Designed miniproteins, single chains, continued (3). Designs and how they scored, part 29

Each design is a single chain, and the fold is of that chain. pLDDT is the mean over its residues in the fold that is shown.

## One batch from the design tools (miniprotein)

Design m8974
Fold by ESMFold2-Fast:
Structure m8974 (fold): chain A 94 residues (1-94)
Amino acid sequence: DRVRQLVDQVAANRDDLDAFKALTVATFDTLMRDFDLTDEQRTLIRNYQRRLQQAQNVADAVAVAVDGFRRVRAVTTDPALQAVFDYAVAVLDA
């Protein structure tokens, strides 16, 4: 789906810090747009988007992105949305 395609694009851009950050922000924005997320989930996403912008290298950006997807997954009860977060973690933590 659209989110999985964005995750694949994020993984493909590990050599470009600015592209990695922009695509990861776009992935979280698409999740907030396409899914009915809780206020807690939206707050977590916004906090990780801010932390992501502070990353100074790709390794730090990847660590923040993976942590963000794992943390939002931990407060998610929808199995379909959990599967999307599990995919993102699997692809980016490889």
Scores: mean pLDDT 86

Design m8975
Fold by ESMFold2-Fast:
Structure m8975 (fold): chain A 94 residues (1-94)
Amino acid sequence: MVDQLLDLEDGVAAVQLAVAPTDADRAAVEKAHEERVKKIKEIWEKALKGDKKAIEEMAKLFGLTVAQVEEIRRVYEEKGKKAAEELAEQYVRK
């Protein structure tokens, strides 16, 4: 799931870079992309560790409920990252 959101962010940044008219505009797009990638990774890591605010932010980013994110976190602890990502994908693709 986080990798799918990162791939989407990379795609958006690539389009923005392709249409950027100046080097300054391209630098601004790159910086904004790096900050968004960092934020997505930080929220994901904190949510997996059980930070309640990060769980709420993750739910909003992925279009999930808080209960679904808590279930994903439990699956991550019990069965590992791959199982947690598969569960998250099922919830988003409903």
Scores: mean pLDDT 73

Design m8976
Fold by ESMFold2-Fast:
Structure m8976 (fold): chain A 60 residues (1-60)
Amino acid sequence: SEEDKIKVIVIKAVGHKLEGLPLEQRQKAVQASIDAARKNINDPEKALTAAQKAVDEALK
């Protein structure tokens, strides 16, 4: 399903980047990653790249 595809992309994009961070920052990064993956759902490679970028931007 589309939801399952987004979940896989988000897990890969997040990796270990959120370990030890406050809940609010973790939630912000995860939500940004979900939004980026959803916008690019028809292109898995672009979806992963966009989700990774969204996590990194959220953590600045």
Scores: mean pLDDT 85

Design m8977
Fold by ESMFold2-Fast:
Structure m8977 (fold): chain A 75 residues (1-75)
Amino acid sequence: MKQYLLLITATDPAKALAILNATVAANGGTILAASILDSNIMAIIAVSSAATAAAIVASLKAASSVQSISASELA
């Protein structure tokens, strides 16, 4: 498994976090840590591949509650 740091800016962080939980689970991943600070979510996810991480990011970008998302692979 690969670990990714996700930084999400959301208009509704609680709703965006719910979408993150559902999307990661649907793609066979695991959320290792997640925190909300104001309009920002910082999460660490474990996924099988970079393609799986990209699919999760694409799904989150499609959500109206999400303004921006970045993903960085952890060493």
Scores: mean pLDDT 84

Design m8978
Fold by ESMFold2-Fast:
Structure m8978 (fold): chain A 92 residues (1-92)
Amino acid sequence: DIRKKAEEIASTFSDEEKEKLAVALRLAGVLDWKEDDDIQLMATRLAIAFAVADALDLYVKLSVELSKLGITDPVEAFRVLKELLKILGEPE
């Protein structure tokens, strides 16, 4: 389920956008996030990472794509982002 949602989101990005998205998600420490982490702090780190990566346009697009899939729970959103980063690191 989470992997399928991550694959759907990944398919909406071009190869160039995927590279920038992966950089921003890695910078945010997405793979190290845990469900008991402070959601507000995680969201703040994510926004800063996209700003530092000069990819705020991709941050907006990512938020829209998460919303289109009905992902409204922040914990589910970060689970999808972790899986998304794994897919972006090994795209096929």
Scores: mean pLDDT 78

Design m8979
Fold by ESMFold2-Fast:
Structure m8979 (fold): chain A 92 residues (1-92)
Amino acid sequence: LVELARKTAELAVRMAELSGDPEVVEEARELGELGVRLAELEERDPERARALADELEADPEVVARAERVVAAMRAVVAAEPERAAAIRAEIL
């Protein structure tokens, strides 16, 4: 659902902000927007959405950005678990 994709994108950006790294925040924002666009396409044309998802997963630059954002989010959860939990509860 598009709403869940938007909430996931917002959560990623808010947690990236806790990392203090503006590059990670920008990467989280760009990936979040891409996720929302993919969710919107899935509702309209699921076959095309799957083809786009496969294309994105094959792009090493997209994969590298996603890995950096995920690593930063994991570091935030480890360093500030209470703040990470509060943000998750607020958004989800």
Scores: mean pLDDT 78

Design m8980
Fold by ESMFold2-Fast:
Structure m8980 (fold): chain A 74 residues (1-74)
Amino acid sequence: SASQELARQAAETAIALARHLLAESRRTGDQRLHDQAIETLEYAIRLAEELDAEPEVIEALRAELARARAAPAA
């Protein structure tokens, strides 16, 4: 459905944004960008759950959040 496609696109956008913020955090040493990436993914997970997104979409977001949390500070 259109709503499921929008949920998938929103999740992909959140993952791309979080990856960009993490890369910039590593490049600049700015911890606030790392924190923003975590918050972006946490918000995206909550939104996906509220919209009853496909389990695979929620799992992808959770996997990305786990990777972001495990990423060492540069």
Scores: mean pLDDT 83

Design m8981
Fold by ESMFold2-Fast:
Structure m8981 (fold): chain A 58 residues (1-58)
Amino acid sequence: MAEEQRAEEVRKEAADAASQLLQAGHNEVAIRTAQAASHGDLKTTEEERQRALEVLAA
């Protein structure tokens, strides 16, 4: 399905952001982002990805 393709891309980006957060020492945000990527719906994963990017940019 088209949503399946988009969900896979968003999950991959969220997983990458979680890895960067772990390297930066933001363990709690990284774990939350990784959990959303693995078990969350598309909306939740996108929201956590955006938050992760904001933390990385700060």
Scores: mean pLDDT 76

Design m8982
Fold by ESMFold2-Fast:
Structure m8982 (fold): chain A 83 residues (1-83)
Amino acid sequence: MEELTRREVEALNELARAVKNKDREATAEAMRRLAAILEELAAAGDTETALWQLDNLAWFARNVLKDEALAAELEARREAVRA
């Protein structure tokens, strides 16, 4: 759990840096990395937090990045975690 939390913080810092630099590829990669960490958290038993955070990532992709493909990818990953 502590290691997953550390990786989540690192991925959030990478996302913030990519967004600040307006690097769309780095931003998408950081969001995919965050989603993978959230999937690991769900597998470890924290499913509710992972689902909520994946919803937030999908919303950010659609509404802030205007990336419909990334939003759809993240929404599909959320549904896989819920199943």
Scores: mean pLDDT 81

Design m8983
Fold by ESMFold2-Fast:
Structure m8983 (fold): chain A 95 residues (1-95)
Amino acid sequence: SVNQLVQQAIQLLQQAKDYLQQGNTDQAVQLTQQAVRLLDEAARLAEKQGDHKTAILLRQAAASAQMARDAAQQGNVDLALQLLDTAIELAQEAL
């Protein structure tokens, strides 16, 4: 279901934030990439069900998570953490 995919993505983003705070950038990036895939899948399912509002929120969450990954890979930990928080908030709003 959309809600199960979103809840799993939120958990992965929270774990990514924890790893990034511990200095484990590689693990944070990997978990963030997995979360993006789940958010994109959830957005597609929401769209198919006619839930355009949820689909938009999930696409925005995925975009924020992708930007967080890029920031983390560039060594900008503070920006990556802010973008992960934004992705989590948008995903939670979609629930």
Scores: mean pLDDT 92

Design m8984
Fold by ESMFold2-Fast:
Structure m8984 (fold): chain A 82 residues (1-82)
Amino acid sequence: SREEILKALKELLKEFIEKHPDLKFEEAVKKIAEKLSEELNVDPKTLFEAMKDVLKENGIDPEGPAKPGLEVLLKELEKLLK
């Protein structure tokens, strides 16, 4: 379900913030989308576009470093899962 996909994405965002804070945002998002597509049969392009939109809405540069972008996405996902 969409909720299951969002919950899985939330856990991957936490993992990448903790274990890979040094990655660039695009690299981190590509790796996250790859893991989700392998496990949940999710379209990585759709996920990437949605993640970029959330960053723009929160004033974060999607071409910047991973940690601040992933932290913003995590906060927005917590709102969507309420």
Scores: mean pLDDT 72

Design m8985
Fold by ESMFold2-Fast:
Structure m8985 (fold): chain A 93 residues (1-93)
Amino acid sequence: MEELKDPSQVTKLDIDSVINFYKSIGDYEKAAEALEKIADELMKVNTPESYRLAAYAYEKAAELYNSMGRTDKAQSFRQKANEARKKAEELEN
């Protein structure tokens, strides 16, 4: 298991930094896997802000999988992003 930052303190800049780091070393698969782990932890925080950040991370993972030609995984992560956005909206209504 990789040690993860406290999910309640995760920001969009942190997510973008993870993407940029793994892209700089050419490891698109690890970038996508790291984003999935971050998003899954954000989903557990159960706030509108955490769900919106989870949706952002899932969308970025979907973009990475699509760029690797893994369209089935990209579609799965887009579905997860939509579910996260729905949860954010449900908490704000």
Scores: mean pLDDT 80

Design m8986
Fold by ESMFold2-Fast:
Structure m8986 (fold): chain A 75 residues (1-75)
Amino acid sequence: SMYSELIKEIGKAASAVFAGDVEKAREELQKAIELAEKMGDENVKREIQKALESVEDPAKTFEYLTKALKLIGEK
């Protein structure tokens, strides 16, 4: 499932944020955005884009990634 791949990339991004690795978080968030784009899921893509914009703020980044995961879980 493309959603399984997307969840994996979101998990990698969250792990990088938790570790304080902002550059790796940006890389993984960009990959997640590209996956959401290929899937045509504009709502999930938007939340991940907000996470990328907030990547230097771990709390905001986790809030947006949590919203993305909740949207995926509704499918």
Scores: mean pLDDT 87

Design m8987
Fold by ESMFold2-Fast:
Structure m8987 (fold): chain A 88 residues (1-88)
Amino acid sequence: MKPKVGDGLLLKVTGIAGSNEPRLVEAEVVNEKGELKFKDHPEATGILIGKDFSKKEEGEYALVLERDPETGLWSIALAEIVEKREKL
């Protein structure tokens, strides 16, 4: 069940500092390597991952890299794919 190029994904980002609620972010798969873009977060990037971290099927998780606007530092978070929207 690997997402395809052009698919929309709803990602559940966990481990947000100071929040008990997971953040939901919308992403799109931009290439066959699983690179992601975020329409509401132009300074964020991401990539689909699989077996290496979770022993799950490839493309069930994503790494999200987001810039902290206060410090200018990049952070990395593990995100779970909670919804896949196929373009077709």
Scores: mean pLDDT 64

Design m8988
Fold by ESMFold2-Fast:
Structure m8988 (fold): chain A 90 residues (1-90)
Amino acid sequence: SMAPSREELMDRIWEELQKLNEEEIKEMEREIKEAEATPGERALAKALLIIIKGGDVEEARKYIEKAEKDPSVAPSVIELMRYLVEKYEK
């Protein structure tokens, strides 16, 4: 089929995140800091930055758990973040 599967899309996101350079990561951190966001959305952003920077996977999981408790965060986004953590552990 011409459309990628959900798993193929999540794999492509993982591959693109691994290609980010230091300058692009700093710009992403700046955008996250300046964004109007809920505590759960900020926790989600922190989990993503931990994964991108090769930080502590258990710390990333704690932020994902905090984000999951926030009703403003879509279940599909939590699923993506859990998938990225599983890829990071491999």
Scores: mean pLDDT 78

Design m8989
Fold by ESMFold2-Fast:
Structure m8989 (fold): chain A 80 residues (1-80)
Amino acid sequence: MKAYIEEIKKAIEELLKIVAPNEKEKLTDEQVLELANIILSIEAPNLPPLDPKNLTDEQLEELLEILKKRKEYYEELKKA
């Protein structure tokens, strides 16, 4: 469980570095979950929102895959 939260936090921070490299943001675990839920509502509206009390490994794995694909997309755009 905790390992997936750290991985999600890292993925979100990597996305922020690509999308807003000139912004300094410190993220709390609560902000990470809020951003993750926003991304899920856009990229995978059929998945339930993350509840820190009822997180499942399946939900966290699915979110992590979405974040990795989004990062790859932005990295490809930056290379052009």
Scores: mean pLDDT 67

Design m8990
Fold by ESMFold2-Fast:
Structure m8990 (fold): chain A 106 residues (1-106)
Amino acid sequence: SIEEFIERVKEVVERTVARLLAEIGNEAARAALRAQHARTLARLEEAKKEKASLEEVTQLVLEDVAALWRAVAPLLSEEEAGILVRLLGELVEEILKIVEEARKES
């Protein structure tokens, strides 16, 4: 179901944000991460209420990954930006796997 798909996406996003917060010491970047995470959770809850399609939720999450990069990357050192790139890449890969699984169940 779309509700189950959204809950799986929420779990993966929460895990990624927790990993980023463990690696990033910069308070401004940590605040931006928490703000972007809260925004994504609100948008996913709205998508659930409106019974958005799998494609619409996928697009929303990918747009929010890009928004998180734009908000957080300028606040980071080169080393921390490398960590952000790696963890966001892993997040996108895991989301696309969840999308493939959800398509097979439909």
Scores: mean pLDDT 87

Design m8991
Fold by ESMFold2-Fast:
Structure m8991 (fold): chain A 63 residues (1-63)
Amino acid sequence: APTAEELLLAAMQAIKDNQPDLAEEYLNQAISLGAGKLVNLLVQLGNLAEKKGYLDLAIQAYN
């Protein structure tokens, strides 16, 4: 099974590939595995989502 960190990295790749729905699925899976402690990765994911205009995804990552 993937780790929370691996799922956040996969979510960032999905954002780069313009797949926000897939990124949201990976983010939600990561959070269920305790990714809330991975603050630096969550901030990076939120910033990337913001640059792509995926504002709802960015808000989810910052919370």
Scores: mean pLDDT 85

Design m8992
Fold by ESMFold2-Fast:
Structure m8992 (fold): chain A 70 residues (1-70)
Amino acid sequence: SKAEELAKKIREYGKENPEYREVFEQAAKALINAVADGKSVEEAARMAINLARQLHPEAGKKLEEIYKEL
């Protein structure tokens, strides 16, 4: 699914950028949980990006860039 593909890319970027790893893992989990709860992939991605921005503003910006490149 698109949500699983996006979550995989988020986690892969986090592994390559250790300073973002924990924030991106939390964002990926939030994305999957939101979709499981009935949110669209677009709404879930927005929620995940907002969570990342709250935890780490630069990580949130990077996550938005990753989402736009999909």
Scores: mean pLDDT 83

Design m8993
Fold by ESMFold2-Fast:
Structure m8993 (fold): chain A 76 residues (1-76)
Amino acid sequence: SLQEEIDEGVAEIHAAVAIRIARKLAEQGKLEEAEKVLIEAADALADSPVALRLIAEAAEELGLPKAAAYAREKLA
């Protein structure tokens, strides 16, 4: 349905923005702040498996173990 497509698209955009912010924080050595951004995004997007997977994969690539575990737990 159109609403499902809109909801999923909004979730993916939210995840992409959060990942971009977290990546920039990680590049600056602000790992705790980067983890917080991704954990907060995972909480907001808990009902979107696609968004949670994007967050988990980004956290794993950035070396953010707490955010990665948090997002993976929500997927399980």
Scores: mean pLDDT 86

Design m8994
Fold by ESMFold2-Fast:
Structure m8994 (fold): chain A 93 residues (1-93)
Amino acid sequence: EKEEIEKIKKEFEEKGLTDNDLAGALDVLVLRRQTEEVRKKAEEIVEKLKNKEELTLEDMKLLKEAVKAAEEWAAVPEEEREAYGRRLEEEAR
């Protein structure tokens, strides 16, 4: 619903997230999920953001998951990020 979309959008604005930040968050989600479906959906959302198109509630929910995944990744100490990324690559095998 439009009200839920506006609420999620306001949460992103309150966190100071830009379109570039949202695109980066989607990259983290794609790395975490390792599925073609999530990758394709992320590409569609990035294109919509680039073209300033209206996002659906489904798109906004995926962005909310992406932001959460990016926050979790940012909480990993920089020295441990290499090991974390390597673990994700091994899970993709």
Scores: mean pLDDT 73

Design m8995
Fold by ESMFold2-Fast:
Structure m8995 (fold): chain A 79 residues (1-79)
Amino acid sequence: VPPMSDEELAQAVADARALIEEARKLYEQGGPENRRKASLLLTAAAIIVVGALFERPDSPEAHAVLEEVRRLIREMDAA
């Protein structure tokens, strides 16, 4: 299997960031349904970025996105 291209990595990071932004907006709106939807979006973002890191383990942008997902999950669990 060929390694993930720079373009594929950039797209995966962009997709994960878009999901994180949607999750943040839902979480800020509040309520149990929005919280559940935000959690699902963060899980999807984590799956995308973890997949990218398997192919490109030294990507600083992918590591940054994963750290942001982990931070937001902890924040949501604490609330």
Scores: mean pLDDT 83

Design m8996
Fold by ESMFold2-Fast:
Parts: structure tokens; sequence; C-alpha cells
Structure m8996 (fold): chain A 89 residues (1-89)
């Protein structure tokens, strides 16, 4: 199990990565559009597989897809939280 210190380090790295993405939105619109297009292409398939595997609920997947359309930063934050809490093998 990750220690409290390890969790804090991961949270700090995630906050830095989210800030880097926010900076891309402001300073590099082409890179921002590429990230959005990739996420919109890949996320539905990943989330569908996680639902089929019982790792997340259909309601959680629907919420993430709604965030992906409305607020990409909020989507990234929620996605990262689920990955951390449930772990990828």
Amino acid sequence: MPTEEEIKEIEEKMQQQLQDVRDLQQNDPAAWQQLLAQARREAPGVLARWVAAGLITPAEAARLLALLEEDFIAFLEAYAQLVMERGLK
C-alpha cells in the first residue's frame, strides 16, 4: 500500500502535471487541441473496458465522459484520482 508520504508526492506531481496542461491551454493551442482530440478518441474505449472488468461503475464512466466534454482539466483530475485509488496492473 502507498504510504502517506508517497501519496503526497503523487498528489504534488499530479498538481504540477495539471498546471502544465493549463499552461498548454493558454500558450500552445495546437498542443491543447491535440490532447483534447486524443482524450476524446481514447477515453470512451478505456472507460468501457474498465466498466466491463468491474473496475468502475457505468455511472462513474458516464460522469467522466460528461466531464471530458465540459471541462477537460476536471476530467484529467477525476481520471487520475480513479487510477491512483484503484491502481493499474
Scores: mean pLDDT 76

Design m8997
Fold by ESMFold2-Fast:
Structure m8997 (fold): chain A 77 residues (1-77)
Amino acid sequence: SVRERFEELKREVERLVEEARAETDPEERRRLMLEVESLVSLAIMLATVAKDEEVLEEALRLQEEVDRLAAELEAEI
């Protein structure tokens, strides 16, 4: 189901975010954050194609959280 696919994608995003937070190399951290952004975009696309408004709202909230983290990590560099 779209919900199950979204939950799997969200778990992968959470895992990569933890790796990015622990990463001390700025170039590797940037690479991890680009991967996170790609997965979030995929989640939004899947929800949009499936016309699942609840999953789409959750995917958009996940994007906002990722955008805030990216801004915080960029400020620390």
Scores: mean pLDDT 84

Design m8998
Fold by ESMFold2-Fast:
Structure m8998 (fold): chain A 64 residues (1-64)
Amino acid sequence: SDGLKSLARGVGLLIAQGSRETVLGAARYYSSSKDPFSQEVLNSIISYLSTTDPELAAELKKIA
């Protein structure tokens, strides 16, 4: 649903502003789940990091 997608994007943006350890831990967790909410969280993290930390974003794309 649109509400769940909005929530997932918000969660992803909060995680993306955290430490490298938090980002990598979250990426591993959400990548393993493979559900639509988890994919939207991971996509939001990658999107944010593509402009702020492109090298980390590239690592996350391999996990996703």
Scores: mean pLDDT 82

Design m8999
Fold by ESMFold2-Fast:
Structure m8999 (fold): chain A 106 residues (1-106)
Amino acid sequence: AIKDYDAELEANRLQKEIEERIASLDKSRVIKPEELIEQAERHKELADLFERAGRYRHAVSHYLEAASQYELLYQMTGDKDYLEKAKELRARAAELEKRHPYAREA
């Protein structure tokens, strides 16, 4: 597969945006659901971009981060749509690990 270098540049940009967003979070013990949704969506976007760039280990990591945030949203809200989103993201990560076994080992 041809590596998408534009996707790699975009991934680097989104990573900085995610880091800035995390740094802007209130140091309170309670994260707002809207903040978790935004973080989950940004991790998913970053995972998609790393996958397109051929950086499968990073893609798997960010899909799992997004899934964990949606699982937390389900626990907080009881909304099964978040559980289904988490399930889809974990399935995507598992499929990447299956196609690229080295992504699992480090």
Scores: mean pLDDT 76

Design m9000
Fold by ESMFold2-Fast:
Structure m9000 (fold): chain A 93 residues (1-93)
Amino acid sequence: AAAEEAEDRAAEIARLTEFLQTELGLPAEDARALAEALVDTALELGRAGVPEEEAERAVLERLERLMEELGVPEEAKEKIRKLIAEGREARAK
């Protein structure tokens, strides 16, 4: 139902926001903006039936653009890129 989708979206945004604040030291506003953009992009691509590999690429491209727009420090960008690479490697095994 629409209410369940909204609750799932809110839960994922909250989880990613907490992760970005705790692990990367991002300000709450920047962490939330990144989390919202990533979750919304993933949901939109999922609803459109985009294959997982293509959806992942689109999410990563949006993440890079949003990090530049928010002025995320280079150290935090490098940490995010490393975590993404490690996550991909773990799924490939």
Scores: mean pLDDT 73

Design m9001
Fold by ESMFold2-Fast:
Structure m9001 (fold): chain A 68 residues (1-68)
Amino acid sequence: LSPEEQELLEELSKKQLEILQAVLRGDLARAEALIAEMRAKIAELPPEQAALMQGELDKTLAAARAVA
């Protein structure tokens, strides 16, 4: 993995945990803010990185739905 990919994966993992924790606490405003931040970053990425990040966002949303 490139340094960029490693950094992206670490940031995504951290955001995934923060989103799940916010949902578990019922803090929907915080969860929505974190999801919006991820979507904004996806929009700014090159297509290859955008696809990777979108996949991780979809995975995070699926996990959040499972605990809701």
Scores: mean pLDDT 74

Design m9002
Fold by ESMFold2-Fast:
Structure m9002 (fold): chain A 55 residues (1-55)
Amino acid sequence: MLVEVEILETEPAVDVGGESSAELPDDAQPGDVTEFVVYSPETRTRVRATVLPPP
């Protein structure tokens, strides 16, 4: 399954390099759009994931 991840907004990044993991549902459909926020003690990053159709 192909997805396009777009970073919409990142609050001030204090420490360089971050690690986060996010997993989409296995039954996500092409064209489905999901927004979520990755929380860290020093940063908050809002991203948008769009499921792409197969090539």
Scores: mean pLDDT 62

Design m9003
Fold by ESMFold2-Fast:
Structure m9003 (fold): chain A 87 residues (1-87)
Amino acid sequence: SLAARGEALIRRGAELIETTDAILEIGQTQVGPLPEDVAKKLQPAANEIIARMRAQARSEEEALQIAEEPRREGRRLIAEGEALLAS
């Protein structure tokens, strides 16, 4: 149903934002690769952006800029889901 699809998109978007925020919090206190258990819980898009952040970011500000990409995608998914529920 459209309701089930809308709810799934909202959940997926929220999970992407929450996962990105959690990784940023860990990343601020740790240099080097992500713990394997944490990496396994990341969505593919978040995994790629977080890996790029670790490899390329030279400052906390640059890391936050890179992290904005998965946050924007999460907000987009939530908006799509809300639009389906409003239909």
Scores: mean pLDDT 70

Design m9004
Fold by ESMFold2-Fast:
Structure m9004 (fold): chain A 110 residues (1-110)
Amino acid sequence: MSIEEAVERLKSNIGSEASDRLKLIRQIVEEIKDYSIDEQLELARKVLEELVELYAEGKITRDQAVEWASFFLGELAKMMVERYPEKKAEIEREVAKLFLQFQAELADVS
C-alpha cells in the first residue's frame, strides 16, 4: 500500500469512532504484512510524518494524531512479532524509537 493511500484513508476517517479507526489500522497492517521489516518500518515512519504534518496544518487534533500513531504502531509491532518472533527485541526497539521521534516532532509543531 502507498503512503498516499494510507493518508487518504486516514483523512476519510478522521471524525470516526475509535473502533472504526482501529479497524482501518488493522486493515492497513494486514495489507503490508508481506513487506520486509525494513520496508514496514520505513512505511510507518512516513505515516507518522504525515500525521505530524496534518496536525501542524490544523487538519487533525493532537489527540487524533497520538491515537492513530499509538494504535498503528501497536498493531504493526504485534503483526511483526507474530511473523518474526526471533526479532522481537529488535522490532520493539525500532517501533519505540519511531514513537519517541513522533512525540518529539509533535511537540516541535505544537
Scores: mean pLDDT 79

Design m9005
Fold by ESMFold2-Fast:
Structure m9005 (fold): chain A 93 residues (1-93)
Amino acid sequence: ASIPEEVYKLLEEVEEPERLFREGLERKDAALLEEAIRRSRELIEKYTKLLEFGEKNAAHKVRTAGMELLEAGRERAEEVLRRAEEALRELRE
């Protein structure tokens, strides 16, 4: 089955919050960590909506390759969110 173009775009978009998080952590830059958090939250929302749409419209509860990629991307975005929030908290004390 063809994976929607939107899924590939979201997978590319997760690289940006990952980059912002790495740079923010290395530089101890609160603004970069906050941007990583913001972008991660936006991506988690997009992934979740697409996954919910897929589950709602499935005649049988079967994971597609697209759904597996969306779940992997969401897990990456959730990891950035968790780590960036922790780093920001520690930086601000």
Scores: mean pLDDT 76

Design m9006
Fold by ESMFold2-Fast:
Structure m9006 (fold): chain A 76 residues (1-76)
Amino acid sequence: SRLEELERRLGELQGRLRDAVEAGDVDTAIALMEEIRRLTRELKAVAEEEGDAERAAGLEQAIARIDADIETLRAS
């Protein structure tokens, strides 16, 4: 399903992000975080369409955390 594909892609990106962070590749880590943010927003849209307000709120918090992480890396 669309949901399963989005979750699988997020898992792949999170693995690549871990590798980029371990390698000290800040530019790649930022790019991967931006892509993770995009997919997380897509998941939030799906939750909103299905009326899952609690899941949508959780995903909104996840997006805010990703935004803060990106800003921290850009400032470093």
Scores: mean pLDDT 86

Design m9007
Fold by ESMFold2-Fast:
Structure m9007 (fold): chain A 83 residues (1-83)
Amino acid sequence: STEEAAERLAETLLALGASPEDAEAIKEAIVKGDAEKAAELIVNFVRASSRPEVAARLREELERLGKESEEVRKTLEAFERLI
């Protein structure tokens, strides 16, 4: 489900060093179907991280979860356009 996929993405974001507030905002955007906002928030986190592995890891997780959720797939498409 989209809710389960969004929760798993939030867990990955937290593991990569995102704040609980940022992870929750991204999760909420995905659950509400706002793929553009979710992608913008993810791109902002990637740019702020200064770690090259963060973008690669998030792309991998978005690809995996996008197979299970249309909203995550749309978020991946927006992420690839914005990054």
Scores: mean pLDDT 87

Design m9008
Fold by ESMFold2-Fast:
Structure m9008 (fold): chain A 70 residues (1-70)
Amino acid sequence: EERERRVRRGRAEITQLAIDYIKKYKDNPEIVKEINKLAQEAIRRLEENPDRYDEILAEFKKKVDEIAKK
């Protein structure tokens, strides 16, 4: 139950961040598409290992920033 609660919360936080990033980069459909892929990947990783949430979240943010830098 604790594990399920952590996954649910982490999934919600990743989803909200993805929505915020999509709004920020709405004029670039390639970036929006990549953000959606990264969010799905992050959610999968979180579901497999919720104890690594901080790493998964940091990696998601870093990957979005890297794509936006291009």
Scores: mean pLDDT 81

